# Designed miniproteins, single chains: the designs that were tried, part 66

Each design is a single chain, and the fold is of that chain. pLDDT is the mean over its residues in the fold that is shown.

## One batch from the design tools (miniprotein)

Design m2282
Fold by ESMFold2-Fast:
Structure m2282 (fold): chain A 86 residues (1-86)
Amino acid sequence: MSLEEILEKALAFVRENAARFSAEQLARAEAFFDFVLENHGKSPVVDRAAEAVREAVEAIEKGDLEYAYSILATLLRDFDELVRAA
């Protein structure tokens, strides 16, 4: 699966589970996934974020929706810190 497909699947999960995320996390979601796609391979901290999204998507595919949620919620919460560290 390409990085684009993984990020699209993670964004779809966020949208399908919107009631579980804060308004701030939902507002950041598209910008977060676009940022990871644009900066993957250019920054080690963004590469780690991309790996975390891959882990979340693997959890979705296994039916571990709580684990997927915990990863994505943390990434969206900490997005501003990721941008500063990149």
Scores: mean pLDDT 87

Design m2283
Fold by ESMFold2-Fast:
Parts: structure tokens; C-alpha cells; sequence
Structure m2283 (fold): chain A 59 residues (1-59)
């Protein structure tokens, strides 16, 4: 499984499943595929950094 501080990859998909606060599901398109990430709501800097790190590993 791919993880970074405050962020983890849930899987490949086209629609997010709703989850309870304080978590959010974030769809990110990488090379024509959509990946769903799970992140803590509220810390956008850590979230965005973690997503960028995991996206580079998916390329």
C-alpha cells in the first residue's frame, strides 16, 4: 500500500465513497487513470505534499 504522512492510496476508481469526518476522499488523475486518496481534512499543506509524493510513485 502507498502511504505518506496524512495520506494513503485507497485504490483506482472513478467515484469516491463518502467517509466520516475528519477524513476526505480525493480523486486524482494520473496518466489517464483516476486514483482515490484518503486524507485528513484541515491540513492542506501535508495533504498536498503527500499526494504529490504518492503520485510520483504511480507514474
Amino acid sequence: SLTAPGVSLVGEGTGPTKIEPPYVLIPVEVDGKTYIFRALQGNSTIRDRGIDELVEKLK
Scores: mean pLDDT 70

Design m2284
Fold by ESMFold2-Fast:
Structure m2284 (fold): chain A 95 residues (1-95)
Amino acid sequence: MTLTKSEAQQLVNALKKNGLQLSNEEAEALADLLTGGSVGTLTENAVKKLYDFFNLQNAVVDGIYGNATVQAVKAFQKKFGLTVDGVVGPKTLEA
């Protein structure tokens, strides 16, 4: 199911509270990506910081920013002990 923009923003804010350092613009770009938005420079920067936060250096080095949404969601789900399916749902938002 697709996240609303508000749900995506809450998810990004939860990540920021857990140590992910994003600017306000990068946080909004990442939230837009989670709602199925397009990738831009701010989104790529936010995704790189997200991968660094989850210690996924190999994925960042491969330059695979275009598929980053699913990988970032799976990494978030794995870190917080949720089902790893790449779909953001209520359980992912509760983490």
Scores: mean pLDDT 58

Design m2285
Fold by ESMFold2-Fast:
Structure m2285 (fold): chain A 98 residues (1-98)
Amino acid sequence: MDELVKALGEKLTEEVRRAAEEGLEALADKLEEIARLVADDKRMLPAAAEAARVAAELSDPKVSAYATGAAVAALQGNHEGAVANLRQAARTARELAA
C-alpha cells in the first residue's frame, strides 16, 4: 500500500522536474493537474506534498512561495489549503510566462 503512494510521489516529482525544464507554462499546467488530482482524492496528499516541495526548489521565488505553502498544507492534512496553494502557484507561473 505505502509502496504505491511512494511510487506515485516519485512519478509526480519526475513530471514536475520535466515541466520546470520545459518552462513556466509547462510547470503551470503540471501544478494545475496535481491540484485537480488532490481535489478529486484526498489520499493523494502525500504524493502531492513531495511534488510541491520539488516545484518550490526549482521555481521562481514567487511561484516557490505558493508551492511551499502547498507542501506544508499537504503535510498538515489541510486538503483545501493544498489545492488552493497549488492553483495559486500555477496561476503565478502563467503570469510570469506572459
Scores: mean pLDDT 83

Design m2286
Fold by ESMFold2-Fast:
Structure m2286 (fold): chain A 58 residues (1-58)
Amino acid sequence: GAERDLAAARASTGAGAAAGAASARHNGVPKEEIQEAAREGGADETGVETAYRSRAGL
């Protein structure tokens, strides 16, 4: 579930982190928590937000 997806976002950067963040968002994880996980992985916060918004239909 969401915890596993957040762990994937933390462990990855770039596209991997964005994919993990999108999965976490789909499982109802708050945007702030997704951004924190991506930041821990050194991912681009803007890229993560773009991916999650695209998956959310925005």
Scores: mean pLDDT 59

Design m2287
Fold by ESMFold2-Fast:
Structure m2287 (fold): chain A 79 residues (1-79)
Amino acid sequence: SDARARAVAAAGRAAADAALAEARKSTPQEMHRLVEEARRRAGRDFTEALALATSEALQAEIVALWREVEAGADAVLAS
């Protein structure tokens, strides 16, 4: 359902943001590992959200959120 798709995407975004914030506080050795774990988690969460989304508009919204998470991950690794 679209309501469940939105809930999964929102939870996935919040989890990714929290994980990336922890990665920023970690050592350089741990940062890469934590970012890759956050990326794998986001991949699972956003794939589930996309499978639940029934409209093209909601699918585009979920893809945009996932792209923001990926950009955030890249920013952490560039720091």
Scores: mean pLDDT 88

Design m2288
Fold by ESMFold2-Fast:
Structure m2288 (fold): chain A 81 residues (1-81)
Amino acid sequence: SMKEEAKKRIEGIALRALIEVADATGGDEAAVRAAAQRINELVDKAYEEIDKAKTEEELEKVVEETERRIRQVADEVLAAA
């Protein structure tokens, strides 16, 4: 379904961001943990919004906004490391 595809897209975005943080910090457990906690909160919110979405346009907006927020989290964690 389109909702399942949207969730998979968000999962992929989250995974790529966590890999980037791990790679850039040389596997710093504290940095990866901080990113994972914040990103998982964003993923949970996105899943709730996806489940409530009624149109393809609403799903796309959730994915785009979630990607932007995940990118911001990764950038903030990397700047602090």
Scores: mean pLDDT 88

Design m2289
Fold by ESMFold2-Fast:
Structure m2289 (fold): chain A 64 residues (1-64)
Amino acid sequence: MEEVVEETRARLKAAGMSDEEVDIVVQTVKDVLEKYGTDEVKLANAFVAGALIAIGNRIDKELA
């Protein structure tokens, strides 16, 4: 479980996301793991949701 979080963090950082953006995605994945376990569909949706939240926050910062 912690291994999935660390691998996700490393991949997102390698893709050019900031530490803050990575933390948003990782926290979303952790919340899904805690509530639903290792359901692959829900985990995939959590990655997408976390990425969209991080992108939205970036857009809001640029617009401000």
Scores: mean pLDDT 70

Design m2290
Fold by ESMFold2-Fast:
Structure m2290 (fold): chain A 89 residues (1-89)
Amino acid sequence: SEHERLEEEERRLIEEHRDDPEKVREIRRRALARLIARELIESTARALAEVILRAEQGDETVPEHSLALARASLASGDEELRRYYEELR
């Protein structure tokens, strides 16, 4: 997977630059930022997909603004959202 490939690459770069503490710190900082961004993207995509699916199943409790935002994101080409929507549908 992309995540595993990036983890292996980051591990290799840390070993390659083990004698440069500033470079190692920068690599670790970028790795942490990537993990945080990935978690936010995945959790957001899943939540938006669930909003669309609940509305399609007749859930009248779904807020109109949440549904509009979710549909706009799907229409704009959000690939993570599309993947969750297709998988859960």
Scores: mean pLDDT 80

Design m2291
Fold by ESMFold2-Fast:
Structure m2291 (fold): chain A 78 residues (1-78)
Amino acid sequence: DKAEEEARREIKELVDQSLARMRALAATLTPEDFALLKAATLSKIEEIGKRYNLSDEVLEELKKEAQERFDALEAEIA
């Protein structure tokens, strides 16, 4: 499905950009700021998923993958 492929690409680009920005700000980024940026990105993923009419199963999979990537970055910069 082209719509699912486009949604997955858009979400991947969003997550990649968010993580790159967080890495660039790592020296000055508080745990609270990290949590807010992570929450904002996850909310945008949900909005993209709903816009492309992704199944709840696919949306939760993509949100989980993003969450794991953010958790890995948080551990890396701590």
Scores: mean pLDDT 84

Design m2292
Fold by ESMFold2-Fast:
Structure m2292 (fold): chain A 71 residues (1-71)
Amino acid sequence: MTTEEELAKLEELAKRALEALEKGDLKSAQNYIDQIRELGRQSEDPLVSGLAFQEARELEELLKKKEEELK
């Protein structure tokens, strides 16, 4: 996979995670965040890995906040 293809996949997964969070679908949001983290772990490109881990961290903070709203 090229860097451009990996970045496009990252953007699509981030978009889907945000849409799941907005709908209160925490399970789907977690699955997309997990896929973003896996993309970061598997990528040999430091740019893709860095952006993926940053995005996953930001999305996990949003997920945690949403989980606290449901308690």
Scores: mean pLDDT 83

Design m2293
Fold by ESMFold2-Fast:
Structure m2293 (fold): chain A 64 residues (1-64)
Amino acid sequence: AAGAARAGALGEANVPVIKLTNKLFEAMEKGDKETYEKYLKEIESLVGKEAADNIKLSIEDFLK
């Protein structure tokens, strides 16, 4: 059956989030504040502020 284009786009949005999360992790590990703030903003635009904050906290806890 044919899915709506919007339904496909929702599934595809998860891949960019994973890629940006990996870049955010690397930037946070390096202490590159300007770069990780940029990637955090991109993630926030895709999943919202609350989810982006949870991702940041998970990375911060892992790097601890």
Scores: mean pLDDT 72

Design m2294
Fold by ESMFold2-Fast:
Parts: structure tokens; C-alpha cells; sequence
Structure m2294 (fold): chain A 82 residues (1-82)
């Protein structure tokens, strides 16, 4: 695989872990609805990134994984404020 493929694959894996960690947090405590929506949006972007990656569209996979990471960062900021 190319370095670009490896970089996207690693970021997708990290985004998957991020979603899983936030869902585990949600299972232990009530989170605000805005945080729940951000986690759901991040998961949808991860799914789109995986689909694009499987199709060999690395540019689209990068776009969607970056969107997922931004949603995860926003969710974490809101959890820290609540």
C-alpha cells in the first residue's frame, strides 16, 4: 500500500476508536442531545470514509475521515463543558 493509503487507513481506525470511546461514555452517563447528534454524525462520516476507501477513492476517504474527526473534537469540547 502507498503512504497515502496507510495514512488514511490509520486515521479511519483512530476515528472508529474515537466513536467507540464516546459511545462507551454515553452508556455510563446521560449526554446532552447535541453531543449525541455529533457522535451520530461522526459515525456516519466514518462509514462514508470506509466506503470511499474500499472503492479506492482516497481523496473522498480523507474528506470524510477529516469531517468525522472534527465532529469528534466538537463532541469532546461539549462534554468538557457539561
Amino acid sequence: PSQEEIDVEVDIALAIIGVAVLKLTQSRKELPEEVKKLIDEAEKYVDKAIEAYRQGNLDEARKYVDKAIEKLKEAIKLIEKS
Scores: mean pLDDT 86

Design m2295
Fold by ESMFold2-Fast:
Structure m2295 (fold): chain A 75 residues (1-75)
Amino acid sequence: DEVEKKKLEALKEKLKEFAKTIKDKEVKEALLELLKSKDLKELTGGLVELVKSGKLTKEQIEKLDEIVKESSEVK
């Protein structure tokens, strides 16, 4: 539970920084809404839907994958 909370906080912080680099207002707002997620499952589920939306570039998808992997390694 504490490990999950730490992973959630790490993921949210990295996503806040990522959102600052997004010029597309719709994608940026979608990311900011995901930051309101209450748990890791809700946040990661929302990210999967965002990727499936086709609104992200290949580079943005690769960056999100990297962020998720880094956050999952928090212990």
Scores: mean pLDDT 78

Design m2296
Fold by ESMFold2-Fast:
Structure m2296 (fold): chain A 85 residues (1-85)
Amino acid sequence: HMEEVLEATERFLRNWLKKEGYDEETIEKVLEAYRKLRQEYNTIDEEIKAVKEFEKKGLIPKDLADYLIKWLNTLKEVEEWVAEK
């Protein structure tokens, strides 16, 4: 479910950024960039690829890209787990 994945990812990112001490302006810019990414990509694999491209272009910091990729890989594993049952 695309909306559930988006909401869970936004909540994960917001919590992670708050924990790392990022200000509200930076958090909102990161979430806005991620929402734009989600509008163009419909699969978790496409999102992972887009995150890597954003990091390569310098649009997001490497540490954030690494955490987001780990989160998306975890969601993919959960999706595969559910599909196997």
Scores: mean pLDDT 69

Design m2297
Fold by ESMFold2-Fast:
Structure m2297 (fold): chain A 79 residues (1-79)
Amino acid sequence: SMKELLIELFKRLGVSEEEAEELAELYLNGYGVDVAERLLELGVDPEEFERAARKVLPPEDAEVLVRLFRAVLEARERE
C-alpha cells in the first residue's frame, strides 16, 4: 500500500517508526506541505530525500513527492 511505502521512505530518512506512520497518514490526508516542513525540521537532507523517494515509491508518486518537497524547501530559503 502507499502508506507502507511512505513509512519505509520516512524510516530510511531516519524518522522514528511512530512518527513515520503519523507523517504517512498526514500525507495521504492532503497535508503534504506540513509533512515536507516537518522532515526539513528533523534535518532530512534534500538530496537523500530525492534518492530514497525514487528508490521506494512508484515513479509517478516519487515525482509528485519530490516536486512538493523541493517547492517547500525553496519557499523556506526565500524567507
Scores: mean pLDDT 86

Design m2298
Fold by ESMFold2-Fast:
Structure m2298 (fold): chain A 56 residues (1-56)
Amino acid sequence: MVTVAQAVERLKAAGGELETKLKVFQTRYGLKNDGVLDEATAAALRERFNPAALEP
């Protein structure tokens, strides 16, 4: 499994679309949809989305 830190780095590497992708994910899981990758969003990605799926 990838670490949350690796998953965060991959999302940041997505560049200009990061905010849009985060808003979609946050809306899907009922989080604050501000497009910011915070602790709650990172934890939700790890637990709900599966960290491995964030790798290309």
Scores: mean pLDDT 63

Design m2299
Fold by ESMFold2-Fast:
Structure m2299 (fold): chain A 63 residues (1-63)
Amino acid sequence: MRELLEQEWRRFPPSMSLDDAVKAAREEAERRLEELGIRSGEILVGHLGDSPELQVVVRVVLP
């Protein structure tokens, strides 16, 4: 069993609230998984306090 782990740091506009930025990042990751034909994956979104940077982690188990 192989796991594919994608990690990226994303910066969102200062005009966007942290909650909206987290929601947007998760929706983008879900859309990307759908485009790749991946029907299951774990999406984790974290942040560094008041930083506009979010860490998006997508974990997928491949055959």
Scores: mean pLDDT 63

Design m2300
Fold by ESMFold2-Fast:
Order: sequence, then C-alpha cells, then structure tokens
Structure m2300 (fold): chain A 86 residues (1-86)
Amino acid sequence: MPVTIIVFGLSKEEAEELGKELVEKYGGSYSVSSAGTLSYASNLSKEEAIELGKELAKQGYRVVVQTDDSLIILDEKGNIVSELKW
C-alpha cells in the first residue's frame, strides 16, 4: 500500500491545490473530502513520507502519516506527538 499523508483544516480549494502540488513534485495520487481533508497517497518510503509530513506541519498544516502498520501524528511544529502501531 502507498504511504498516505493526511492534511486537515484546509478549505476544499486549498486541499486540491496542495494535492496537485504534491503529485507534481513526488508522484502518486490525492483525494479531497468535502470537509477539506487532503489524503495524499505517495510513492515515497515511510521515512521520506514522515520527512515530507514534518515539512508540511512546519508550514502550518495539521498532518498525519498513515503507513501499512502505523499512524504517525505530527504537531504544527513537525514533532511526532504519537505513533499508533497495529
């Protein structure tokens, strides 16, 4: 499964713009909910996706990174505040 970067708290238009930018830079695909949640399905490794998530969080986005075996919650400063493993 691709590693998914989930971004919250955007307008639908902001989420669509960010999703297009990420696909142009890194490949993969994105989807946007009516609530302004961006789900970016990346071709990145887990480590690369976490680093990208940290960069987005430092830009002021609310970010979660979902992998096949874990959910990584980032704060607005790019710090890992929680990792849930299943």
Scores: mean pLDDT 79

Design m2301
Fold by ESMFold2-Fast:
Structure m2301 (fold): chain A 61 residues (1-61)
Amino acid sequence: MSDEQRLLQALLDAAARAAALGRDPDAVVTELSRVIQEAMAAGASLDEILARLEAAADRLA
């Protein structure tokens, strides 16, 4: 998968997990998108962005 596809897949997986747990997937996607945007603005690598996304998703689950 491309780097963009990896980020999109991680975001979708987090949203699906939130929905399965009875959380609002739209709220989770919004928060995770904010995390991605902040990491990108800071010049983080793809692996760093994915790590921050996973940590945020785990916190929201």
Scores: mean pLDDT 78

Design m2302
Fold by ESMFold2-Fast:
Structure m2302 (fold): chain A 87 residues (1-87)
Amino acid sequence: MAREELEREIAEARAEIDAYLAANPDTPAERQAVMRELFELQVAYARAMLDLAVNKQAPDAATQAERDALSARVAALLAQLAELEAA
């Protein structure tokens, strides 16, 4: 049930991003790429967090390293998006 709700929200969010980009065709290609990559990383993070909650197990070192890597990449993309906004 929670996974089905998450997948529905992901599908709706993807449709919203596509609608936004269609309404704003002058959005630079670099910004479009960063926005899409940021969304996909947030999706991956949300799915990973749901899987950990369902398993009710402490994450092992590899799972924690993967979450840390995703968080670091999200932060880097947000910084890149801010630079593109300022330019």
Scores: mean pLDDT 70

Design m2303
Fold by ESMFold2-Fast:
Structure m2303 (fold): chain A 91 residues (1-91)
Amino acid sequence: SRALALEWARAAIDSAEAALRAAEEGNYVVADFLLAVARSSAALALEVADPEVAEAVRLVLEAVEALKAGDLEKARELLEEARRILREAEA
């Protein structure tokens, strides 16, 4: 279901955005937990996603890797792009 894919993609990006905020505040324990949630939600989204939703989810997974590498600026840019694609998919 596209609706289910959108719900899981939204959960993935919300968790990744929360992880970025936690990392920016130096709360890496919370950031690591939220990255695990983002990865799980992204995996579920990809099982049912069409190409448009899958593109947004792949950007979230790239943002997760950027956050693990400590590249907060790259993670922010990737999450902003993922959120834009997801908003367009919801229209």
Scores: mean pLDDT 87

Design m2304
Fold by ESMFold2-Fast:
Structure m2304 (fold): chain A 100 residues (1-100)
Amino acid sequence: SMKRREELERLYRETKERVRRRIIELLREEGIELTPEIEKEIEEVAEGIATIRVLYEAIKNKDEEEAEKYRKKLNEKTGATWKDEQIKAAYEQIEKLEAA
């Protein structure tokens, strides 16, 4: 579904921005200066978390096409083959950390 694809793309962008802002806020609270190297690492972490969030949503909605797309992206980023149980566990950890 085109609508589902657009919803997942929006979820990806919103999750990535929220995670990026939260990491920057935490570093600022600790007095850590943002260097270009740290900013790049924050971007990579935020992209990874957003990919897991969207992949979990696609799996939950049984959207095999979108799930395969984000699974491939996650596998390429991590150099590993992620199982559905691992994706679910990672998502639950992310949700717990975002709720804190």
Scores: mean pLDDT 84

Design m2305
Fold by ESMFold2-Fast:
Structure m2305 (fold): chain A 86 residues (1-86)
Amino acid sequence: SAARRERARELMRELLRLLKELAESEEEREELEEAVPALEELAEDGTEENVARLEAGLLTARIELRARKEGIKEKEEIEKIVKEEL
């Protein structure tokens, strides 16, 4: 539906914003830019599965950004927090 596609686009925009904040190197920013077309295609398809994937990605990105702001930079510790919150 049109409403689901709009929801998917909103989730994608917020996810991209957080992922850009998480990117600490030029290489990570380049990898993110290369992933943008795939994320846009995911949002355009507007399926319940794609919306759920975007919501999970957004939650994961929020947790990772929060963890980094709190000084937790170790990938294993961040992954543990994500697992506990999901």
Scores: mean pLDDT 75

Design m2306
Fold by ESMFold2-Fast:
Structure m2306 (fold): chain A 62 residues (1-62)
Amino acid sequence: SALAEEVGRLAYEGEVDEARRAELMREVNETISRLMREDGELGVEALRAADAGVARAREELG
């Protein structure tokens, strides 16, 4: 979904941009927690997107 894709992008940006990392990771975690409660399937999709975004950033930076 577009929301899960956005969460993945924010998670990636948080890993790449140290100055915004804490703010972006807070937004990502709060969004995933909310979605897990309201729409479990979308919450799982968003969590997977966030994990993929972080992994991609770490691969590119390492």
Scores: mean pLDDT 84

Design m2307
Fold by ESMFold2-Fast:
Structure m2307 (fold): chain A 63 residues (1-63)
Amino acid sequence: SDALKEEAARRVAEAVAADPSKGREYLEEVLAEINAREPLSEEEREEVKRAAQDAAVRALLGL
């Protein structure tokens, strides 16, 4: 779960840093891919989603 949160956050942040216009599309893609790849609990899915969303927002703000 921690590895998946780090993976989602890192991938989204890298994509947004490279191309801010891709932020939302890549966020949706990463979350869908992880959810399809790994059977996660509801709690784990929410944690991965929050980590990815936080990373996307921070990257969009240039943080």
Scores: mean pLDDT 76

Design m2308
Fold by ESMFold2-Fast:
Structure m2308 (fold): chain A 100 residues (1-100)
Amino acid sequence: ELAELSPEELAELEARARAAEPVLAAAVARVATLSDEDRARLAAHLAAHAPALQALLAEGGEGQRRVLDLLIRLEEIFATSPSVDEIIAGVDAAVAALLA
């Protein structure tokens, strides 16, 4: 369950999610062009970060906000990175920045 956010925080998150829709579409299209092997490799790498992200979500509103910022950044990385290796490197760097 999501922690309770203030109305101002909810409006900000909704606005950011709405602004990210074109980037999300590009990210989905990019992932669809990857081979089954590359998608599996990316999925395994993302799964390795799941415990740290779950811990942040458990911290409540600020942690949830940071995870949303990460998801938007991941969409940009997926949309713009020319190779799966660069996507993975970008994901690792974005998660490291979030946890700092």
Scores: mean pLDDT 71

Design m2309
Fold by ESMFold2-Fast:
Structure m2309 (fold): chain A 122 residues (1-122)
Amino acid sequence: SPMKKQLLDNLLNNSKSGLDKARQTAEDGVARAQAVGERELLPQVALDVLGLLVDLANNFKNGLTAVGKSSVGDAAGARMKRVAGDAANAAAASTSAEEALRLLKEGIDRINGIINDAVNSV
């Protein structure tokens, strides 16, 4: 229906905005760690990005449930949370700020793929 299409388009747009916020948070946080020369700040940056991506996964799951696609939402949400956790753990354990940023961005890009695949499947 046109209404469900509009709700899915809004969900996709809101999800992309959330991913952009997560990318900006990763970039700003890693730049701060580099500027002060303190790699011990990277675990906190990874946790901040993880929190944003977990909230995004929950909101995306809820959005798909609202259009009657709870099974797709549950599967996508769980996959997004797994990718977010793996990326955050890898970034927190990284030996450089550049590597931490690369790992966080790769996780965000994988989550973007999960979102697009889920929306295209409904």
Scores: mean pLDDT 90

Design m2310
Fold by ESMFold2-Fast:
Structure m2310 (fold): chain A 72 residues (1-72)
Amino acid sequence: LWELAQQSVATIAAGVKAGQISESDGRKAMTEILEAAEAGDREAMAEALRKAASLATGETRERLEELARQAG
């Protein structure tokens, strides 16, 4: 889960830089993803990633959707 969380955080950070997700939405998503990783909760991780993907556009959305599938 921690490797998946690190990839997810990196994806969101890159997405914010690219303008594909807002800084506010990205920060909230990163918090939820890290909390799920801390809890060892794969279901919560998948849910946080799906939520983040719905708030993102372009490549960032596509990558977050893929990471959500890997979590579930």
Scores: mean pLDDT 85

Design m2311
Fold by ESMFold2-Fast:
Structure m2311 (fold): chain A 61 residues (1-61)
Amino acid sequence: SPEFERRLAEALERIKTASVEEQIALIHEFSRWAVERGLSWPEIFAALQALDAVLREKLAA
């Protein structure tokens, strides 16, 4: 959905500049929102994979 895509893009941008504690909070907030919104598990998994990729790249830098 457009809301899902917008929210995911926003979360990814926020994570790039966030501290470790902020990153954890952002991931928890997004996951809670996704479940409460009634998103499918494939959508949730896709979002988690995208977030994981950004976090791994940030940690490797």
Scores: mean pLDDT 76

Design m2312
Fold by ESMFold2-Fast:
Structure m2312 (fold): chain A 59 residues (1-59)
Amino acid sequence: SDAAELEAAANAAAAEVKRLTAQAEQHRRSGDLETALALERQAREVVAEFGRKQAELNA
């Protein structure tokens, strides 16, 4: 069902965001702000991509 597919996608996106934000925090602590900002942008794109997928399945 679309609901099960959406739930699986949500769980995958949440796990990926958690990994990316944890890595970004490590880079911020080490002073590698460029890498930290890149990882934070990647995390935002994961959220945006899930949002697009959710909108498509609800249309």
Scores: mean pLDDT 86

Design m2313
Fold by ESMFold2-Fast:
Order: structure tokens, then sequence, then C-alpha cells
Structure m2313 (fold): chain A 61 residues (1-61)
């Protein structure tokens, strides 16, 4: 649902901006969010994988 999608997006944003998480912990949360998003929106798997990669690249900088 849209609500589940928004919740996953909010959790991903919190993980990316959390100063108490290591880069490895942020990447693990991003992976979890990407998998959950693909479960909700399987037709958008390629787009979701693209967002996931962008988030990983952001964490690595």
Amino acid sequence: SVEEFEKLREEAGKALSDPNLTPEQKIEKIKEFAEKMKELLPEYKDVIDGFYQTMIDFVKK
C-alpha cells in the first residue's frame, strides 16, 4: 500500500541521517528497505534497485 511505501521511505531516510549508525549498518538497513519495497512493488524492481544503489553511494562518500 501507499502507507507501507511511505513508511519504508521514512525509515530509509532516518537510517541515512542517523549519526549513531555506522556506514555498514546504514547499508544493511538500505538493503532491508529495498527488499521490502520490491515485495510491495515488484513491477518497479529495477527502479528500486537504482534507488538502493544511489543510497549506498551516498553512504560511501
Scores: mean pLDDT 75

Design m2314
Fold by ESMFold2-Fast:
Structure m2314 (fold): chain A 117 residues (1-117)
Amino acid sequence: MANTRSAEVARLIGRVLRMAVDHEAMQTPELDALMRRIHDAIRAGDLAAVRAALAAMEATLRQITAALNERLGRDLSDHEALAIRALERGEEIMAQGYLQQTPSVTREEIERLLKEL
């Protein structure tokens, strides 16, 4: 049982670290509220609350991606949506990091999409 718990905790830490980066790229009030819930749950030692808040953030990210897809007429992944939001904010290094994870989308394509917003 202990090894199963350790694997869950390690995966949860990885998800928290990823979501902190994704939150910085998006900077929406909804994600801000959920990130505060993660911080509060960590301080309380409540791993169930951390999992619930992470699941809510991941669902919110998918909704943001779906809204962008509807607005732009594209089939974007979450990483492509994060790259678009990072470029919109002028966060060049962060945008390049997401683009390296999405080889099907070029920087020039994202810059074109931003002009349609």
Scores: mean pLDDT 66

Design m2315
Fold by ESMFold2-Fast:
Structure m2315 (fold): chain A 71 residues (1-71)
Amino acid sequence: SAMEREIRLVNEAAVAAAREAAAELGVDEPSDEQKRAILERARAAVEAVAPEAPEAAARLLAEIDADIAAL
Protein backbone atom coordinates (compact mmCIF):
# COMPACT_ATOMS: atom_id res chain seq x y z
CA SER A 1 0.00 0.00 0.00
CA ALA A 2 1.00 3.65 -0.37
CA MET A 3 1.10 4.03 3.43
CA GLU A 4 3.39 1.00 3.84
CA ARG A 5 5.73 2.51 1.21
CA GLU A 6 5.72 5.90 3.02
CA ILE A 7 6.35 4.26 6.43
CA ARG A 8 9.26 2.25 4.99
CA LEU A 9 10.81 5.34 3.37
CA VAL A 10 10.71 7.53 6.51
CA ASN A 11 11.76 4.68 8.85
CA GLU A 12 14.75 3.79 6.63
CA ALA A 13 15.83 7.45 6.51
CA ALA A 14 15.47 7.92 10.28
CA VAL A 15 17.27 4.65 11.17
CA ALA A 16 20.15 5.31 8.76
CA ALA A 17 20.67 8.85 10.12
CA ALA A 18 20.40 7.70 13.76
CA ARG A 19 22.91 4.87 13.21
CA GLU A 20 25.35 7.24 11.49
CA ALA A 21 25.06 9.78 14.32
CA ALA A 22 25.48 7.07 17.00
CA ALA A 23 28.54 5.67 15.18
CA GLU A 24 30.11 9.17 15.02
CA LEU A 25 29.58 9.55 18.81
CA GLY A 26 31.05 6.09 19.50
CA VAL A 27 29.00 5.62 22.68
CA ASP A 28 27.41 2.50 24.22
CA GLU A 29 25.08 4.53 26.47
CA PRO A 30 24.42 8.05 25.14
CA SER A 31 23.80 11.01 27.47
CA ASP A 32 20.60 13.07 27.08
CA GLU A 33 22.60 15.64 25.05
CA GLN A 34 23.90 12.86 22.77
CA LYS A 35 20.41 11.32 22.48
CA ARG A 36 19.12 14.76 21.44
CA ALA A 37 21.84 15.01 18.76
CA ILE A 38 20.91 11.54 17.41
CA LEU A 39 17.18 12.42 17.36
CA GLU A 40 17.85 15.78 15.67
CA ARG A 41 19.85 13.97 12.94
CA ALA A 42 16.97 11.51 12.45
CA ARG A 43 14.50 14.43 12.35
CA ALA A 44 16.52 16.18 9.60
CA ALA A 45 16.59 12.95 7.54
CA VAL A 46 12.79 12.54 7.84
CA GLU A 47 12.29 16.22 6.85
CA ALA A 48 14.43 15.58 3.73
CA VAL A 49 12.13 12.72 2.55
CA ALA A 50 8.86 14.37 3.68
CA PRO A 51 7.91 15.52 0.11
CA GLU A 52 7.88 11.82 -0.98
CA ALA A 53 6.10 10.56 2.17
CA PRO A 54 4.18 13.47 3.76
CA GLU A 55 1.72 11.55 5.99
CA ALA A 56 4.25 9.07 7.41
CA ALA A 57 6.82 11.87 7.81
CA ALA A 58 4.35 14.04 9.78
CA ARG A 59 3.61 11.14 12.16
CA LEU A 60 7.27 10.20 12.72
CA LEU A 61 8.32 13.86 13.13
CA ALA A 62 5.66 14.26 15.85
CA GLU A 63 7.05 11.16 17.63
CA ILE A 64 10.67 12.40 17.34
CA ASP A 65 9.67 15.88 18.59
CA ALA A 66 7.92 14.29 21.60
CA ASP A 67 11.03 12.18 22.36
CA ILE A 68 13.27 15.27 22.16
CA ALA A 69 10.89 17.23 24.44
CA ALA A 70 11.00 14.38 26.99
CA LEU A 71 14.83 14.50 27.35
Scores: mean pLDDT 86

Design m2316
Fold by ESMFold2-Fast:
Structure m2316 (fold): chain A 82 residues (1-82)
Amino acid sequence: SLKEKLEKKLEELEKRAEEVIKRGREAGDEAGVKAAEEELKRFKELVEKAIEEGKEPDPVEWTAETLRLIGVEIDIEIAIKR
């Protein structure tokens, strides 16, 4: 189902993001952790809206939100690199 497909994609992205957030937290990058948690929340809201509407997310919006999440993850990785 669409719900199962979207939930699986969210689980995979959330797991990756949470691993990076944990590393950022351990390194003391409080700003990066906060930014990543906010972008992950936005991504979850996009998925929840799509499930509620019974419609696939807009591909452009999905790509944009995915890239934003990746961007904040990269920012944490850069901040850890000292």
Scores: mean pLDDT 84

Design m2317
Fold by ESMFold2-Fast:
Structure m2317 (fold): chain A 94 residues (1-94)
Amino acid sequence: PLSREELLALGEELARRRAAELGLSEAQTDRVLALMRRGLDAFLEVAPADLSTAGQLFAVQMLVEEALEAVLDGRELSDEEIRAMARALAQALA
């Protein structure tokens, strides 16, 4: 399995690439990165201990797409909303 630091680095790279593809501003890209980091931290607190590398990569991709969607919709996510999303994702991968 990948470490938190490796997952964070992959998520940041994917988020930046996806934001560039969509033509997001620097401010929007920074918001995507902030939401993805918060989502990843929340996910790792509830993720199954036996989660495969493939499952980890899928989770990172889903967290990046959720962050992109929230920023494009102009939504600010509360800590409770982020934790709820993380739990739903963890349960889907269990």
Scores: mean pLDDT 86

